# Designed miniproteins, single chains: the designs that were tried, part 4

Each design is a single chain, and the fold is of that chain. pLDDT is the mean over its residues in the fold that is shown.

## One batch from the design tools (miniprotein)

Design m106
Fold by ESMFold2-Fast:
Structure m106 (fold): chain A 66 residues (1-66)
Amino acid sequence: SMSKKKKLIEEAKKIYDEGTAQASEALAAGDVDRALAIARETQEQLEKIAKQAGMTVQELVDELGV
């Protein structure tokens, strides 16, 4: 249903926002390895949600407005 898809998109937005915030903090602290690990984990979670929502990652990113 569209309701289920909207909830998945909202979850993806939280994951994206939290992941980018944490990666930015790691970079500010000079921890590049941690920032890259966070970015990879965030991407993997977004790919998984996109698949569950029946979307491509690009379609999901477009829905997030980023």
Scores: mean pLDDT 85

Design m107
Fold by ESMFold2-Fast:
Structure m107 (fold): chain A 94 residues (1-94)
Amino acid sequence: SAMKEKIIEEIKKEIEKFIEEVRADPSVSEDEQTLIENLLRTLLHEMEKHNLSKEEAIENIEKIEKFVLETISNEKLKEKVREFSKRIKEIIEK
């Protein structure tokens, strides 16, 4: 069955927190902020509207991580994205 609503709510809170952390970092460009925000908001929408399985949600976050890490140049932001991805996967696997 699809992920429980409680797990999706916890993921939403982590996504919102991460977007605020990225926006508050003066080393992050507006383009990098917009890219991350758009990708994560799209993922959240897919989780809420299409009832993704845990496996599909993990695959989607790993694809986002890979794409962001290949696209951005900010090494500090890359590390934050890796840590964020790891936290989201831990929440999904509950």
Scores: mean pLDDT 86

Design m108
Fold by ESMFold2-Fast:
Structure m108 (fold): chain A 94 residues (1-94)
Amino acid sequence: KEEILKLMREALERLKAIAATTPPNPAVDTQLANMEKVIADFEAGKLSPEEAVDRFGLQMVGIATTLADLGLLEEAERVRRIGEETGRRLRELL
């Protein structure tokens, strides 16, 4: 549980840093807030590890898609890479 939470928090901070370099977007803000909620709900025991990993991964994919749709292709690729790395590491802990 602690390792999953650590990886999720590290990924969220990396994604927030990328979002801070892009124009403000309500969809990205909502997706980041949803990721924070997944972390909080998992820490509180409201989600199984599998549910937390799946829901967190969906938000990471959502952010990459939103950035790509905005024409921010380099930032979208950075988010996609973080998502792939984080998703792989999270699945290894399940």
Scores: mean pLDDT 84

Design m109
Fold by ESMFold2-Fast:
Structure m109 (fold): chain A 68 residues (1-68)
Amino acid sequence: NKEEFEEIVEKYFEAVEKARELAAQGTPENREEAKKYVDLAFEYLDKLTEFSREELEEFGKRVSENVL
């Protein structure tokens, strides 16, 4: 449960970072690819809503610290 939650949190932040890197590279192809990772991040976020409230509150704090 918590291990599964942490895995999804890590994948969420990995997708966000990948989107940022691709967007920063400034080509149309990389912008399209970046959007795919943004969409992927939203899918992980939706999955996280199915976890416990304590875990969601901790995730919310980490999100604010990472300036999404």
Scores: mean pLDDT 75

Design m110
Fold by ESMFold2-Fast:
Structure m110 (fold): chain A 86 residues (1-86)
Amino acid sequence: ELSPEELSELLRKRAEDVGRFAEEAAKKSKDEELAKEILELGKKVVELLLEAARLAPTDMEKAMELVKEADELYKKLAEVIHKALE
């Protein structure tokens, strides 16, 4: 399974990917309010993933709790993107 260091690196990469994806989705949205919601949710997911990455080497339990929160918000982000683009 993933070491704390491997998890930290993976979470930082995931944060970059989520941030870019949210920005691109917001730019493609025809609804300015949905675009704003996508950016706000994306920012929160990125922030949680970066904090989890920072904590993973020293506090794995806390890092995993933040990952779970990020996953829940990411599901909401995906639903908003679906409504905005489809």
Scores: mean pLDDT 85

Design m111
Fold by ESMFold2-Fast:
Structure m111 (fold): chain A 70 residues (1-70)
Amino acid sequence: EKIEKYMELAKENINTDPLKALAYAAVIRAKELGIPLEEAVDWIASRLGLTPEQKEEILKLAKEIDKELE
């Protein structure tokens, strides 16, 4: 349901806004695994070798996405 919507939005943004696409991916991971959003973002950032600034932006976007879809 909500995860399906997040997947749609991730696909839409992957070509135009990679950080936003990663933010949707973080929300999906957090919901799917039942882990904190911050943990999902940290995992994505560490796996992709992102900068602290990129990680912070992804977390901000992910929190906004999670709030909007509630």
Scores: mean pLDDT 75

Design m112
Fold by ESMFold2-Fast:
Structure m112 (fold): chain A 94 residues (1-94)
Amino acid sequence: MDEELAKEAEELIEKAKELAKSENEEDLKEAVELAEKALELISKIKDVKKAKELAEKLGEVLSEIAIKSKNEEIKKKAVELAERATEVLVKIAE
């Protein structure tokens, strides 16, 4: 179960990362939607090390989207998801 969740989350993060390289607002919107799905999967992973690695990668992608997007709704969502990813890292560090 954890291996399947980690694999799906990693695939979503990699696709979001590629879309985040685009200056196109539709690509950035899709990247945010994929990142949200990845974060939901990460929250269900019981392996703390895998969850941390994926949350760190996701945070980097979300930061890139927030910087590149000119759309306020996309920026807001990316920041919100990045904050949630950071919360996962903080809980693991405790």
Scores: mean pLDDT 81

Design m113
Fold by ESMFold2-Fast:
Structure m113 (fold): chain A 66 residues (1-66)
Amino acid sequence: GAAEALRAGELAGEAAAKGDGEAAGRYSRQAIFHATHAGDSEALAAAGRLAAEGVRRGGTEPIGAP
């Protein structure tokens, strides 16, 4: 649901700020999944904003792909 999407987005942003791109990527995908399945575009936007803020602060990508 929307609450799960926002929480996952917050965790993604925190992980990115700490330089943990792999964890940030996992939480970002969870946030998108929950927001999309809830049908809540505002929660999706908020979750993305939280993740993006962490990336900007930490200088890491939200996805730690090889």
Scores: mean pLDDT 68

Design m114
Fold by ESMFold2-Fast:
Structure m114 (fold): chain A 61 residues (1-61)
Amino acid sequence: SVEDRIAETRRRIDELVARLQAVHAEYEATGDPALKAEYDRLVAEITRLVAEHQRLLDEAA
């Protein structure tokens, strides 16, 4: 259902935000450019999922 997809998308966003915070903290500690690349990839994926979440909310309205 659309409600199940909304819940799943929100859960994935929450998990990725937690991962983003962990990667950011590790980058602050190490300065590893691979962590910067991972940070940028996570931001892009979160942005995509936020757009999908908004689309699903609009579909459910």
Scores: mean pLDDT 87

Design m115
Fold by ESMFold2-Fast:
Structure m115 (fold): chain A 86 residues (1-86)
Amino acid sequence: SMLDEILEQLEILKTSTDIKELIEALDKLIELLKTAKLSKEEVEELEKALHEALSSIYDKILNNDELFEKYLELQKAYKEFKEREG
């Protein structure tokens, strides 16, 4: 499902130590969020998983300009996703 693909990218954010892999996972998340159609229960699961994943890499985001720019783009995509679903 679309949720499973999103959760897979969030797991990469939590487990990868490679900055390039983190950037690629953020790019895939942004793309998926632009087209995702999820149930209310799936949105709640996504929100929890997204918070956990972003919290785990927050220090890396603050110390890498490219990751920080991707983080801002992801936040915008997530806001727009929430506005479409709610």
Scores: mean pLDDT 85

Design m116
Fold by ESMFold2-Fast:
Structure m116 (fold): chain A 85 residues (1-85)
Amino acid sequence: APPIRNPLSGADNDSPDSVSHGYFGVLSVDELVDVLIQALENRGLYNAATNTYDLSGTSLGEFLGRDSATREELREAVRAHLAAP
């Protein structure tokens, strides 16, 4: 094998499959987050000034215990809940 150092890019090193595949069948964490982001944007809950999504008054916000989150925070929260509920 060619001598190369390990790619420690985080997401690539921690395969989406390790997040408890089968919870939604075929969706990766990133795909699931994209669906949630589209739903939030369609409801006008994206705040461009802070680059966050308004989760106040939503069941998702109550589930995550947050009033707002960035896309990356949503991705990590979803990943954590799927991997270690």
Scores: mean pLDDT 64

Design m117
Fold by ESMFold2-Fast:
Formats: sequence, structure tokens, C-alpha cells
Structure m117 (fold): chain A 75 residues (1-75)
Amino acid sequence: MKAIIEIGLLFDSGDGKENLYEALVYLEKEDGTKEFIDRYFVWASSPEEAAKQAEEWAKEKGFKDIEIRVADNPF
């Protein structure tokens, strides 16, 4: 089974260097459906940093097949 982690910007501080991201963790089943299994929050200075934190989290949880999807900020 593939683990899919969807990272979206939840709060932009504007003048601050850290933004709040929401990470939604899904398992992709053989029929193509996604099962929601967990949600967590991360403070990061960029979407790339949030993605790195999500990948490390998934590795710590023992996931072998990981897809990270990051919403890009249109700045």
C-alpha cells in the first residue's frame, strides 16, 4: 500500500518566516481509494521544508512507499 501525505498551507503569518502547514495522511488501497489515517500540523519556513518533515515522519512510522504532495504558495 502507498502512503500519500498531502501538505497544505493552513496559516501564513505574512511578516513571519514560519507558516503553519497541515499534513493529511492517507493509505492508497488496491481499488484506488484513499483511506484517511492521520492528520498533523507542522511549522515550516517553506513548502519544501514541510515536505522534508513529512517524509521523515513517514519513515519513522515505517512507510516504505511514500508520495508527498505539497500545495505551492503562489507568491
Scores: mean pLDDT 74

Design m118
Fold by ESMFold2-Fast:
Structure m118 (fold): chain A 83 residues (1-83)
Amino acid sequence: MEELKKKEEEIGKLFTEAVRLMLTDESPEARQKVLELLDKIIKIAEELGDEDTVRLARAMKLQVEHPDATPEELARLYREYLE
């Protein structure tokens, strides 16, 4: 129970850091860091069997890989690659 909650907390911290970097820093270095954070989230979520968190992290990874995508284009990419 305690380990599960710690992993959920870790995912939350990783998401917070990834979103912070995406909002505050558009450098290639920050983009690389966000991708690494999202990959860590995916790994932990897969260990927990949390398919919703895996899909969310993959969707955010698509956004980071396609920085010029509009919200509408991102929604289409999400549907095409993750649904």
Scores: mean pLDDT 77

Design m119
Fold by ESMFold2-Fast:
Structure m119 (fold): chain A 79 residues (1-79)
Amino acid sequence: MLLSAEALDKLVAAFTKVNEEFRKKAATLSAEQREKLREKYREIAGEVLEEFAADPEAWSTEELTERMLERFEEAYKEI
């Protein structure tokens, strides 16, 4: 799928913020837990990207970021 420059900007902003939260949480985890969290994050990122790509104009940067963080926090609690 082709995304507009505005849609790509929303994705970059959301992923940047989530990556920062990932780094903070990863710093408190063992190497094995970090790898599990990274795998879950990769899966979540792929799923959210597919949802976003279906209707990128329906999502604000804030909403996209919140959706990713919500799923990431859920995954983190399972580690």
Scores: mean pLDDT 80

Design m120
Fold by ESMFold2-Fast:
Structure m120 (fold): chain A 90 residues (1-90)
Amino acid sequence: SAAREAELAALQKKAEELLELVKASLTPEELELLKEVFKMQIEYKFNPDPKVQKELEEKAEKLEKEKAELIERVVEKTLAPMQEAYEKRL
């Protein structure tokens, strides 16, 4: 059990390090767009308004269109160099 707890703690630490690298590669505008969509989803849950739902759907569509570009940027700026460094040791 102690070995499992140590393994989970190590995985959590690595996940936090990866998240920090990913966060550093994102633009403030991309982060704000994601936060805005989340805020609207929460607001809709408490006060269902058809107008808010339509605006949320429009923003979700915009986010989906930009999502592929965002993923490419994250992979290129953070994950690809990390993977290359890992493969060099194989």
Scores: mean pLDDT 60

Design m121
Fold by ESMFold2-Fast:
Structure m121 (fold): chain A 61 residues (1-61)
Amino acid sequence: GLGEAAKRASEGNVKEAAKLLQKEFGLSYENALSLAMGAAGMSEDGAQMLLQIGAWTLEGK
């Protein structure tokens, strides 16, 4: 879920985080990758907050 995507992004694994966001929220790869890149290098908590807001805003896009 979202927590795993946040963990992958914080670890710098943006590609895996993007795949998780596509699976959970139906995001396009481009939108999922952009969100994951934004969360890269953040703490897990910070990444989770960013990804949650972004995924809810872009759900199905």
Scores: mean pLDDT 82

Design m122
Fold by ESMFold2-Fast:
Structure m122 (fold): chain A 100 residues (1-100)
Amino acid sequence: SAEIQALEERAAEIVREGLEKALNSDTADEMVDHLRAGYEEALRLFLEAGLISEAEAAEQLARIDASLDAVRAALTAVQAAQGVTVKEYFDALLAQAAAE
């Protein structure tokens, strides 16, 4: 339905905004917090619309949290090795990818 499509488009927008904030973070913790908030809000939209159960939303958030813990550990190691912010690291990586 048009309402479900609009909901999916809103969820995608929320995740994209969370990613944009994450990529502009100074620390690994700040990045992970923005990513988690975006995914949690997207799942909340589907839960409130009755498209997923509370148990399904909780399980998906637990899987996301496990993945984000790995991302936090990896970025913390990069920051310790290179002395850069998360923003500086991803700005350099995205500039390199765009040049290729």
Scores: mean pLDDT 86

Design m123
Fold by ESMFold2-Fast:
Order: sequence, then structure tokens, then C-alpha cells
Structure m123 (fold): chain A 71 residues (1-71)
Amino acid sequence: SNDERRFELIKEARELAEKGELKEAAELYEQAASLETNPINKESLLELARLLKEGVSAEEAERILVRKVTE
């Protein structure tokens, strides 16, 4: 299903980001966003991808995302 594929993409993206492969991780987060039907979740995935493309570390990007989603 799209949900399972999205989950696998997010898992792989997170692993790549933890290894410092930020651009590759961002591409997988963008793919996950394309499979997301919830607009809030989609925007969060796209924001995470943008931060990683800008060179923000995985940990800092996650902190920023949590602050934005929990507003």
C-alpha cells in the first residue's frame, strides 16, 4: 500500500540522514511526501527535505519539524 511504501521511504531517508547523506535523504522524503494524502504530513515531509538540502543536520531538522507540527 502507499502507507507501507511511505513508511519504508521515511525509514530509509532517516538512515541516510543519520549517515550524513542529506541530499539523498531529502529526495526520499520528497518521494514519501508524494505518497502522503494528509496535507499537514505532506508539508512536514517537504519541510524536512528542504532543511536537509540546506545542510541542516538530521537531529536539528527533526527538532525544527517537531516545533512546527506541535504549534
Scores: mean pLDDT 79

Design m124
Fold by ESMFold2-Fast:
Structure m124 (fold): chain A 97 residues (1-97)
Amino acid sequence: SPLEERRRASLEALGEGGEKVKKLIKEGKEILEKNPTQKGRDEVVKLFNEEAERFDREGERDPARRIGYGATSGLVRMAGSSLKIEADSKIKKEEKK
């Protein structure tokens, strides 16, 4: 069935994307640990936005995997937002001292 094939392809893409998201989160944390400043925060935001856009483009290129890549893009954006909030909180605490 074409529907079953699309569902399988989307789940496979999501699995592949999950591993890439884990690596990206690790890279983002390392950037913030080395540079706990607004510049480091902005670098992480840019990195996560560029990777999310890359997954969106992969989904457009392969319609069978579009749902899986779209979900991965969403996870990347959420992870980036979480890291930004954590970084902003730490920066604000240092400014208060």
Scores: mean pLDDT 79

Design m125
Fold by ESMFold2-Fast:
Structure m125 (fold): chain A 87 residues (1-87)
Amino acid sequence: MSAAAAYAAGKGLGALEKAGGATVTIAGNTVTVTTSDDGAARGAAEGIAATLEESGGAEYTIEGNTITITLTGSAAATAAFIAGIQA
C-alpha cells in the first residue's frame, strides 16, 4: 500500500470521528474504531478497513460496532494512515 493511499484512508476515519460517527483509538500498529451505530457509520468504517486489507496494508476484525484494524504495511504507510486520522 502507498503512503498517499494510507493517508487518504486515515483521513476518512478521522472525518468519521469528527462527524461523531465513531471513536478512534490508536495503540502502536492497532487502530480500534467504535462506531456510533451498526448501519451507516459501521459500513463506512468497514469499507475503509476492507480497502486497507485488499491493498495488503492491514488486517481487520469486527465485533459488534467495534472494528479492530492491525496495520501490516510498511512503516511509512502505517505512519501516513495514523497522520491521516489525526489530520
Scores: mean pLDDT 82

Design m126
Fold by ESMFold2-Fast:
Structure m126 (fold): chain A 74 residues (1-74)
Amino acid sequence: SLEEQQARRDEIQAEMMARLREALAAGASPAEIKAIVEENMARLREAGLMAEQEGAAASPELMKRLAEHELRRA
């Protein structure tokens, strides 16, 4: 169902954000941030959640900024 797809997408995104927060706290390089984002995108593709929209993936730069906000809150 759509609800199941959204829940799985949210789960994958939450896992990515947790990994990004850990990486940023450890002083990760831009290349390491990009690798985390690319792995998350691959997981979304494998789950069939990336099927219909080009550009559905946020840039590594945007993901880094979001993770920095999360790290600041933690």
Scores: mean pLDDT 69

Design m127
Fold by ESMFold2-Fast:
Structure m127 (fold): chain A 62 residues (1-62)
Amino acid sequence: MDGGEVAREIAVQEAIELLGEEEGRRIGEKVGDRVTAAYRAGKSAEEIGAAGRAGFEEAGLR
């Protein structure tokens, strides 16, 4: 997997752990899209992490 795929997989797995499989997959996929887009746009690791956190915050998490 490239770094974008790995980041998406991590986001989905974390969301499933927090929300359960059905809701976690839905939210994790959205967060994964944000994280993958940031990674492919050449954002720094800090910016990619911030994109993931923002996605979870918009979902009402953490």
Scores: mean pLDDT 74

Design m128
Fold by ESMFold2-Fast:
Structure m128 (fold): chain A 81 residues (1-81)
Amino acid sequence: SMLEELLKKAEETTKKLEELVKEKDKLSPQQLRDAAALGEKASSTAGRVARLDPKLRERALKVAKEGDEAVRELRRAYNEK
């Protein structure tokens, strides 16, 4: 389904952001802002999937939570520069 494909893309984005969070001290302010924006988009997409497809809800809520956590860490790193 289209919703499952959107969720999979959000999962892939969130995984990439978790790797960026590990290297956050090496990232420029622009890279941190861009990464946070991608995380917000991924979390928003996962939240929409959770509302639209009950079968994907639990998985989508996990992705949204992981995305939100990555965004918080990236924003914190940005504010510390």
Scores: mean pLDDT 87

Design m129
Fold by ESMFold2-Fast:
Structure m129 (fold): chain A 70 residues (1-70)
Amino acid sequence: MEEALEHAYKAYEATTNPEAKRLIEQGILALRLGVPKLAAKYFRQAADVAESNGETEAAEHFRKAAELAE
């Protein structure tokens, strides 16, 4: 859980896209509410958004956060 949050934080810092930032915030909230599968879904959606914007570094951090949240 802490490792997933660390990667979510790094992704938040690396992205400039407001939709990706919103999805990270929802994923972090889901982790804190004890719903890791929902958090992983939000982080994967954020990775797709970051990737479509050419933000490869942010997308990798989102994918790691999703993997660690499951």
Scores: mean pLDDT 80

Design m130
Fold by ESMFold2-Fast:
Structure m130 (fold): chain A 78 residues (1-78)
Amino acid sequence: SLLERVREALRAAGLPEEAVEEIIAVIEDSLKIFNGDLDLALRRAFGTLDALLTRGAISEEQARRAREAIRAVFEAAR
């Protein structure tokens, strides 16, 4: 599934499990509320990464890797 591929990609990027599940929840909720809109889900996922970075839950390097990983998974889902 899309969500499982994102979860695996975020773990590979070195994100802590709490951060992974927060991003997954945002993506899942966005897809449910906005009828599978991938572009909006991607935007909300990136917003969550920015929030995690701002509060110090992840490093700049982790945020960069996660952004690239999420983008790749979403592009493959089109």
Scores: mean pLDDT 88

Design m131
Fold by ESMFold2-Fast:
Structure m131 (fold): chain A 82 residues (1-82)
Amino acid sequence: DLAEALRRQAEAAELQAERLLKEHPDDPLAQELAELLREAARLLREAAAALEAGDEARAAALLARIEEVGRRIDELLEEIDK
């Protein structure tokens, strides 16, 4: 079930955000990464709800936005390693 898988991914993203903030509480890059992870979690839950409602077009649009947030996460991770 894709909707169930998206909800599990959302939960994992939130746990990653909390862990990141606990390990690096005063790091502004860690705070930005945590915010992006929480945004991804929100979009994942919205996509799951759209799929359960049978709105495949909305689900596809939300998944595209999740990919965009993922790219921003990758860019921020590269910035941290510079």
Scores: mean pLDDT 83

Design m132
Fold by ESMFold2-Fast:
Structure m132 (fold): chain A 118 residues (1-118)
Amino acid sequence: SLKERLKEAVKDKKVAFIDENGKEITLPESIVKTIEELLKKKGENYRLAIYIPKNAMFISDYPAFKKLFEEFLEKAKEGELYQLAWIGYGTDGILYIKKVESEEELKPQYLYAYLEKV
């Protein structure tokens, strides 16, 4: 399952990213540092695994990307898989966050995030 692949990806680190093929990928250092800083604000014992869809253009918009994950980390419960969507442009956008109840609902074009507390 996607949740189990994400959980496995973060077992030995604070943040991990996987692509549409389940392969671990490396994002630019600025993106990784932003997420690590946001996780530290939530607490020292949190890990975040993220499924990055092909053509995730919003990641290049730093203010929108940062706002998305700030809002996600305020709303997310540990141990759950979430579907994320950013509706709108830049910081005027709105985060839509949905808990994944069944992996049969997964759509490859969306961002998915799994938050773990260790």
Scores: mean pLDDT 79

Design m133
Fold by ESMFold2-Fast:
Structure m133 (fold): chain A 100 residues (1-100)
Amino acid sequence: SAALRAAAAEALELAARGLYEELSRLVDEETAIRRTAEVVRATAAALGLEVPEGLDTLEKVVAAARALGAALDTLERQLAALTAFEEAARRAIAEARAER
């Protein structure tokens, strides 16, 4: 439904913003943007969706995450996307912490 797609878009936007904020406490802004973009791309790949390119700003990363959510037409696909995002995000945070 349109409502489910809108909810998924919002959820992935908030997840991307939250990951950026967490990474920004550990690494520089450019690295936080790049690693958040890598998590968005990994999520797209895990779902068999087109992997977005040119994610060089937070605005573009957030827009790509929102677009991924908007492409998810079932609850199962939305849950799969959030799970894939969480797994990739946990790896990104662990890697950033190891690079202190």
Scores: mean pLDDT 88

Design m134
Fold by ESMFold2-Fast:
Structure m134 (fold): chain A 67 residues (1-67)
Amino acid sequence: SAMAEKSAEAAKEAAKKGDATAAASGGYQIPLLAGNREAARAATQAAVDGDAEGAAEYGIKGAELAK
């Protein structure tokens, strides 16, 4: 989905800036758009742990599985 890809790019940029909240937001939305609830939960947990890069990574993987 084009929207999932755009969200993945936004999550990646947020992770580069160290913005855990913005990275988690992208990570959560991307897996849900792709229908991957497990990835969405993993992204949320990474955000709680302060892992911005992990939160973005789970979102990107969810978007790739939707292709």
Scores: mean pLDDT 63

Design m135
Fold by ESMFold2-Fast:
Structure m135 (fold): chain A 63 residues (1-63)
Amino acid sequence: SMEEHLKQFDLDGDGKITQEELVKAVLQVQASIPDAVVDGVLEGDVTVLLQEVLRGKKPVPKP
């Protein structure tokens, strides 16, 4: 029940961190990422990157 746990934290009504804000953040980050083969050929690293960015917007140093 991870979703339920998330709701409590985001939907507590603190007015700072809400589920809507989280969703919007993900959408914005996703818009920045090229929709080439996100859910196609890519293994899934995009998912990890997406979570990293939306969560803390951590700058990823390119190799």
Scores: mean pLDDT 51

Design m136
Fold by ESMFold2-Fast:
Structure m136 (fold): chain A 60 residues (1-60)
Amino acid sequence: MEKEIEKLKHQIEQLEENLKTLDAQIARSTDPETQARLRAQRDVLEKKIEELKSQIEKLK
């Protein structure tokens, strides 16, 4: 279980970095269409991170 938890943590870290990049792009963008698209992508990543965190809690 330890190694499986570490793999999930690494995946979460990668997704969190992608989320930070999207947040930065949203903050820099003034185009409503671009902002809406990036926010949708952010929401998908947030849900994925939550799923992975839930898996870690169950593996504890």
Scores: mean pLDDT 82

Design m137
Fold by ESMFold2-Fast:
Order: C-alpha cells, then sequence, then structure tokens
Structure m137 (fold): chain A 93 residues (1-93)
C-alpha cells in the first residue's frame, strides 16, 4: 500500500520521497479509518522532522493526535499509539 511504501522510504532515509508518498496517500484517502490516517500523519511528522521542517512536523503531529482522539475506545486508541511508537522506533533504528 502507499502507507507501507511511505514507511519503507522512511527506513531507507528517503525523507523527501516519504513526504510526497504520505501526503498523496492522505489527500487521496480522506475517508480512510482513523487508525490509518493517524499512522499516516505520524509517519509524515517523522519525515518532516528528519528534514528539519519542525513547523510542518508539529502540524502533522497535532493532526495525528486530533484523529486519535476521535477513537472513542481507549484500549484501541492506546494499542494504535503503541503500534505507531514501535514503527517509529524501528524507522529510527
Amino acid sequence: SSLEKGVELLKLKKYEEAVKVLKQFIESNPEASNEVLAKAYSYLAVAYGKLGNEEKAEEARRKAIEILEKISDEEQREAIKKQIEADINEIRA
């Protein structure tokens, strides 16, 4: 998927390409699940941060949090947060 492609580009340290793929995914899939959109914005924030675009990184982080807060089930929300954190740690390794 385009989201999986974005994650692979982040692992390859191709941050500018990751931004393009992740932005295109978000723009093409506005009705995607809250889980998928929160992941996409979280990965986009990592890419912007690595590029030194802290303003855009913060904006993407805030959007990810906003979307996660739409998930009413606290257990599901926390599980998704942990999965995102695990993915980001793997990208940073």
Scores: mean pLDDT 87

Design m138
Fold by ESMFold2-Fast:
Order: sequence, then structure tokens, then C-alpha cells
Structure m138 (fold): chain A 82 residues (1-82)
Amino acid sequence: LSPQHLQLLELNETDPDAARRLFQQISPIRFSSPEEEDLQFKTYIRDLKEAQEEEENAEALSKLSVERQVAIALRRVALEVD
């Protein structure tokens, strides 16, 4: 996930009000009711958390696959350039 998404999730755990402000900054939607705002915010956080968990699980499951090995290979390439 992007740094902004990670920051939003972290803020939701420590300061939900700040998380809401960041959410509004990313998606400046006008809400006509508190219920609508709360529903949209919770839906967004849920989707974001699920996406983060899936990315982390995919990365963990593929620890021996392309993405993890690419990180090692890129470090070796940096040494090879010189």
C-alpha cells in the first residue's frame, strides 16, 4: 500500500479524528449526514485493511518467489554496477 494508506491506518488506531481528517483530504466528499460519513469512512478503512492484509499475506507466501528474490537481486545489481 502507499505511504498515505499506511498513515491513514496507523492514525485510525491512535487518533481516529486525525484519520478522518486525512480521509477527507484524500477524498474530499461532502456528507449530508453523520451516518453517511461514518459508513463511508468505516467502509474505506475496512477495504484498506483487507487490501493491506492481502498484500502482506501474498508477500509472506511468496517469500521464496519473484518479489522477495528481486529485492535480493537488486541489492546484488547495485554492487555489480560499481
Scores: mean pLDDT 67

Design m139
Fold by ESMFold2-Fast:
Structure m139 (fold): chain A 89 residues (1-89)
Amino acid sequence: SAARRAAAEAAVAHAERLAETLVEAAREAPEVLEEVERLAREMVEAARRMAEAFVAGDLEAAREADARAVEAGKRALELLKKAGVEPKL
């Protein structure tokens, strides 16, 4: 459906913007930069899998992929917080 595709595209775009914000924040803490870049990439890949599953109508797979994207984002935020950096969300 057009509504599902629009929501999926918006979700991926949001994850990409969040990933850019997390990586930019990590530039202030070089010790966590590589791990934050890895987690940001995992978050975007999971968001894309969620979008694909959602468009296909596989809501269970979409929820599982969304949970992985959320977990990767939370781990990146925790690393930044421990490094004393607050991303502009």
Scores: mean pLDDT 87

Design m140
Fold by ESMFold2-Fast:
Structure m140 (fold): chain A 83 residues (1-83)
Amino acid sequence: SALERAREHQALGEAHAAAALAAFEAGDAEAAIEHARLAVEHGIKGAEALLEAGEITEEELEEAKARAEELLAAFEAAVAEAA
């Protein structure tokens, strides 16, 4: 179901977000950015699945995408400043 896909993408997104932070703390900039991008990709796919399930609106999906892109840009900037 769409809700099951949303849950799967949420779990993958959370796992990649944790991996991104761990890589950043370890000084592995490449791994940190790769995992952060995967976290955002899964977050967006999860939100798209929630829209399909009728749990969120199109407007909420667009807000989620904008927030995800903003957070990714901030994380990439923080990684660049630390390198």
Scores: mean pLDDT 88

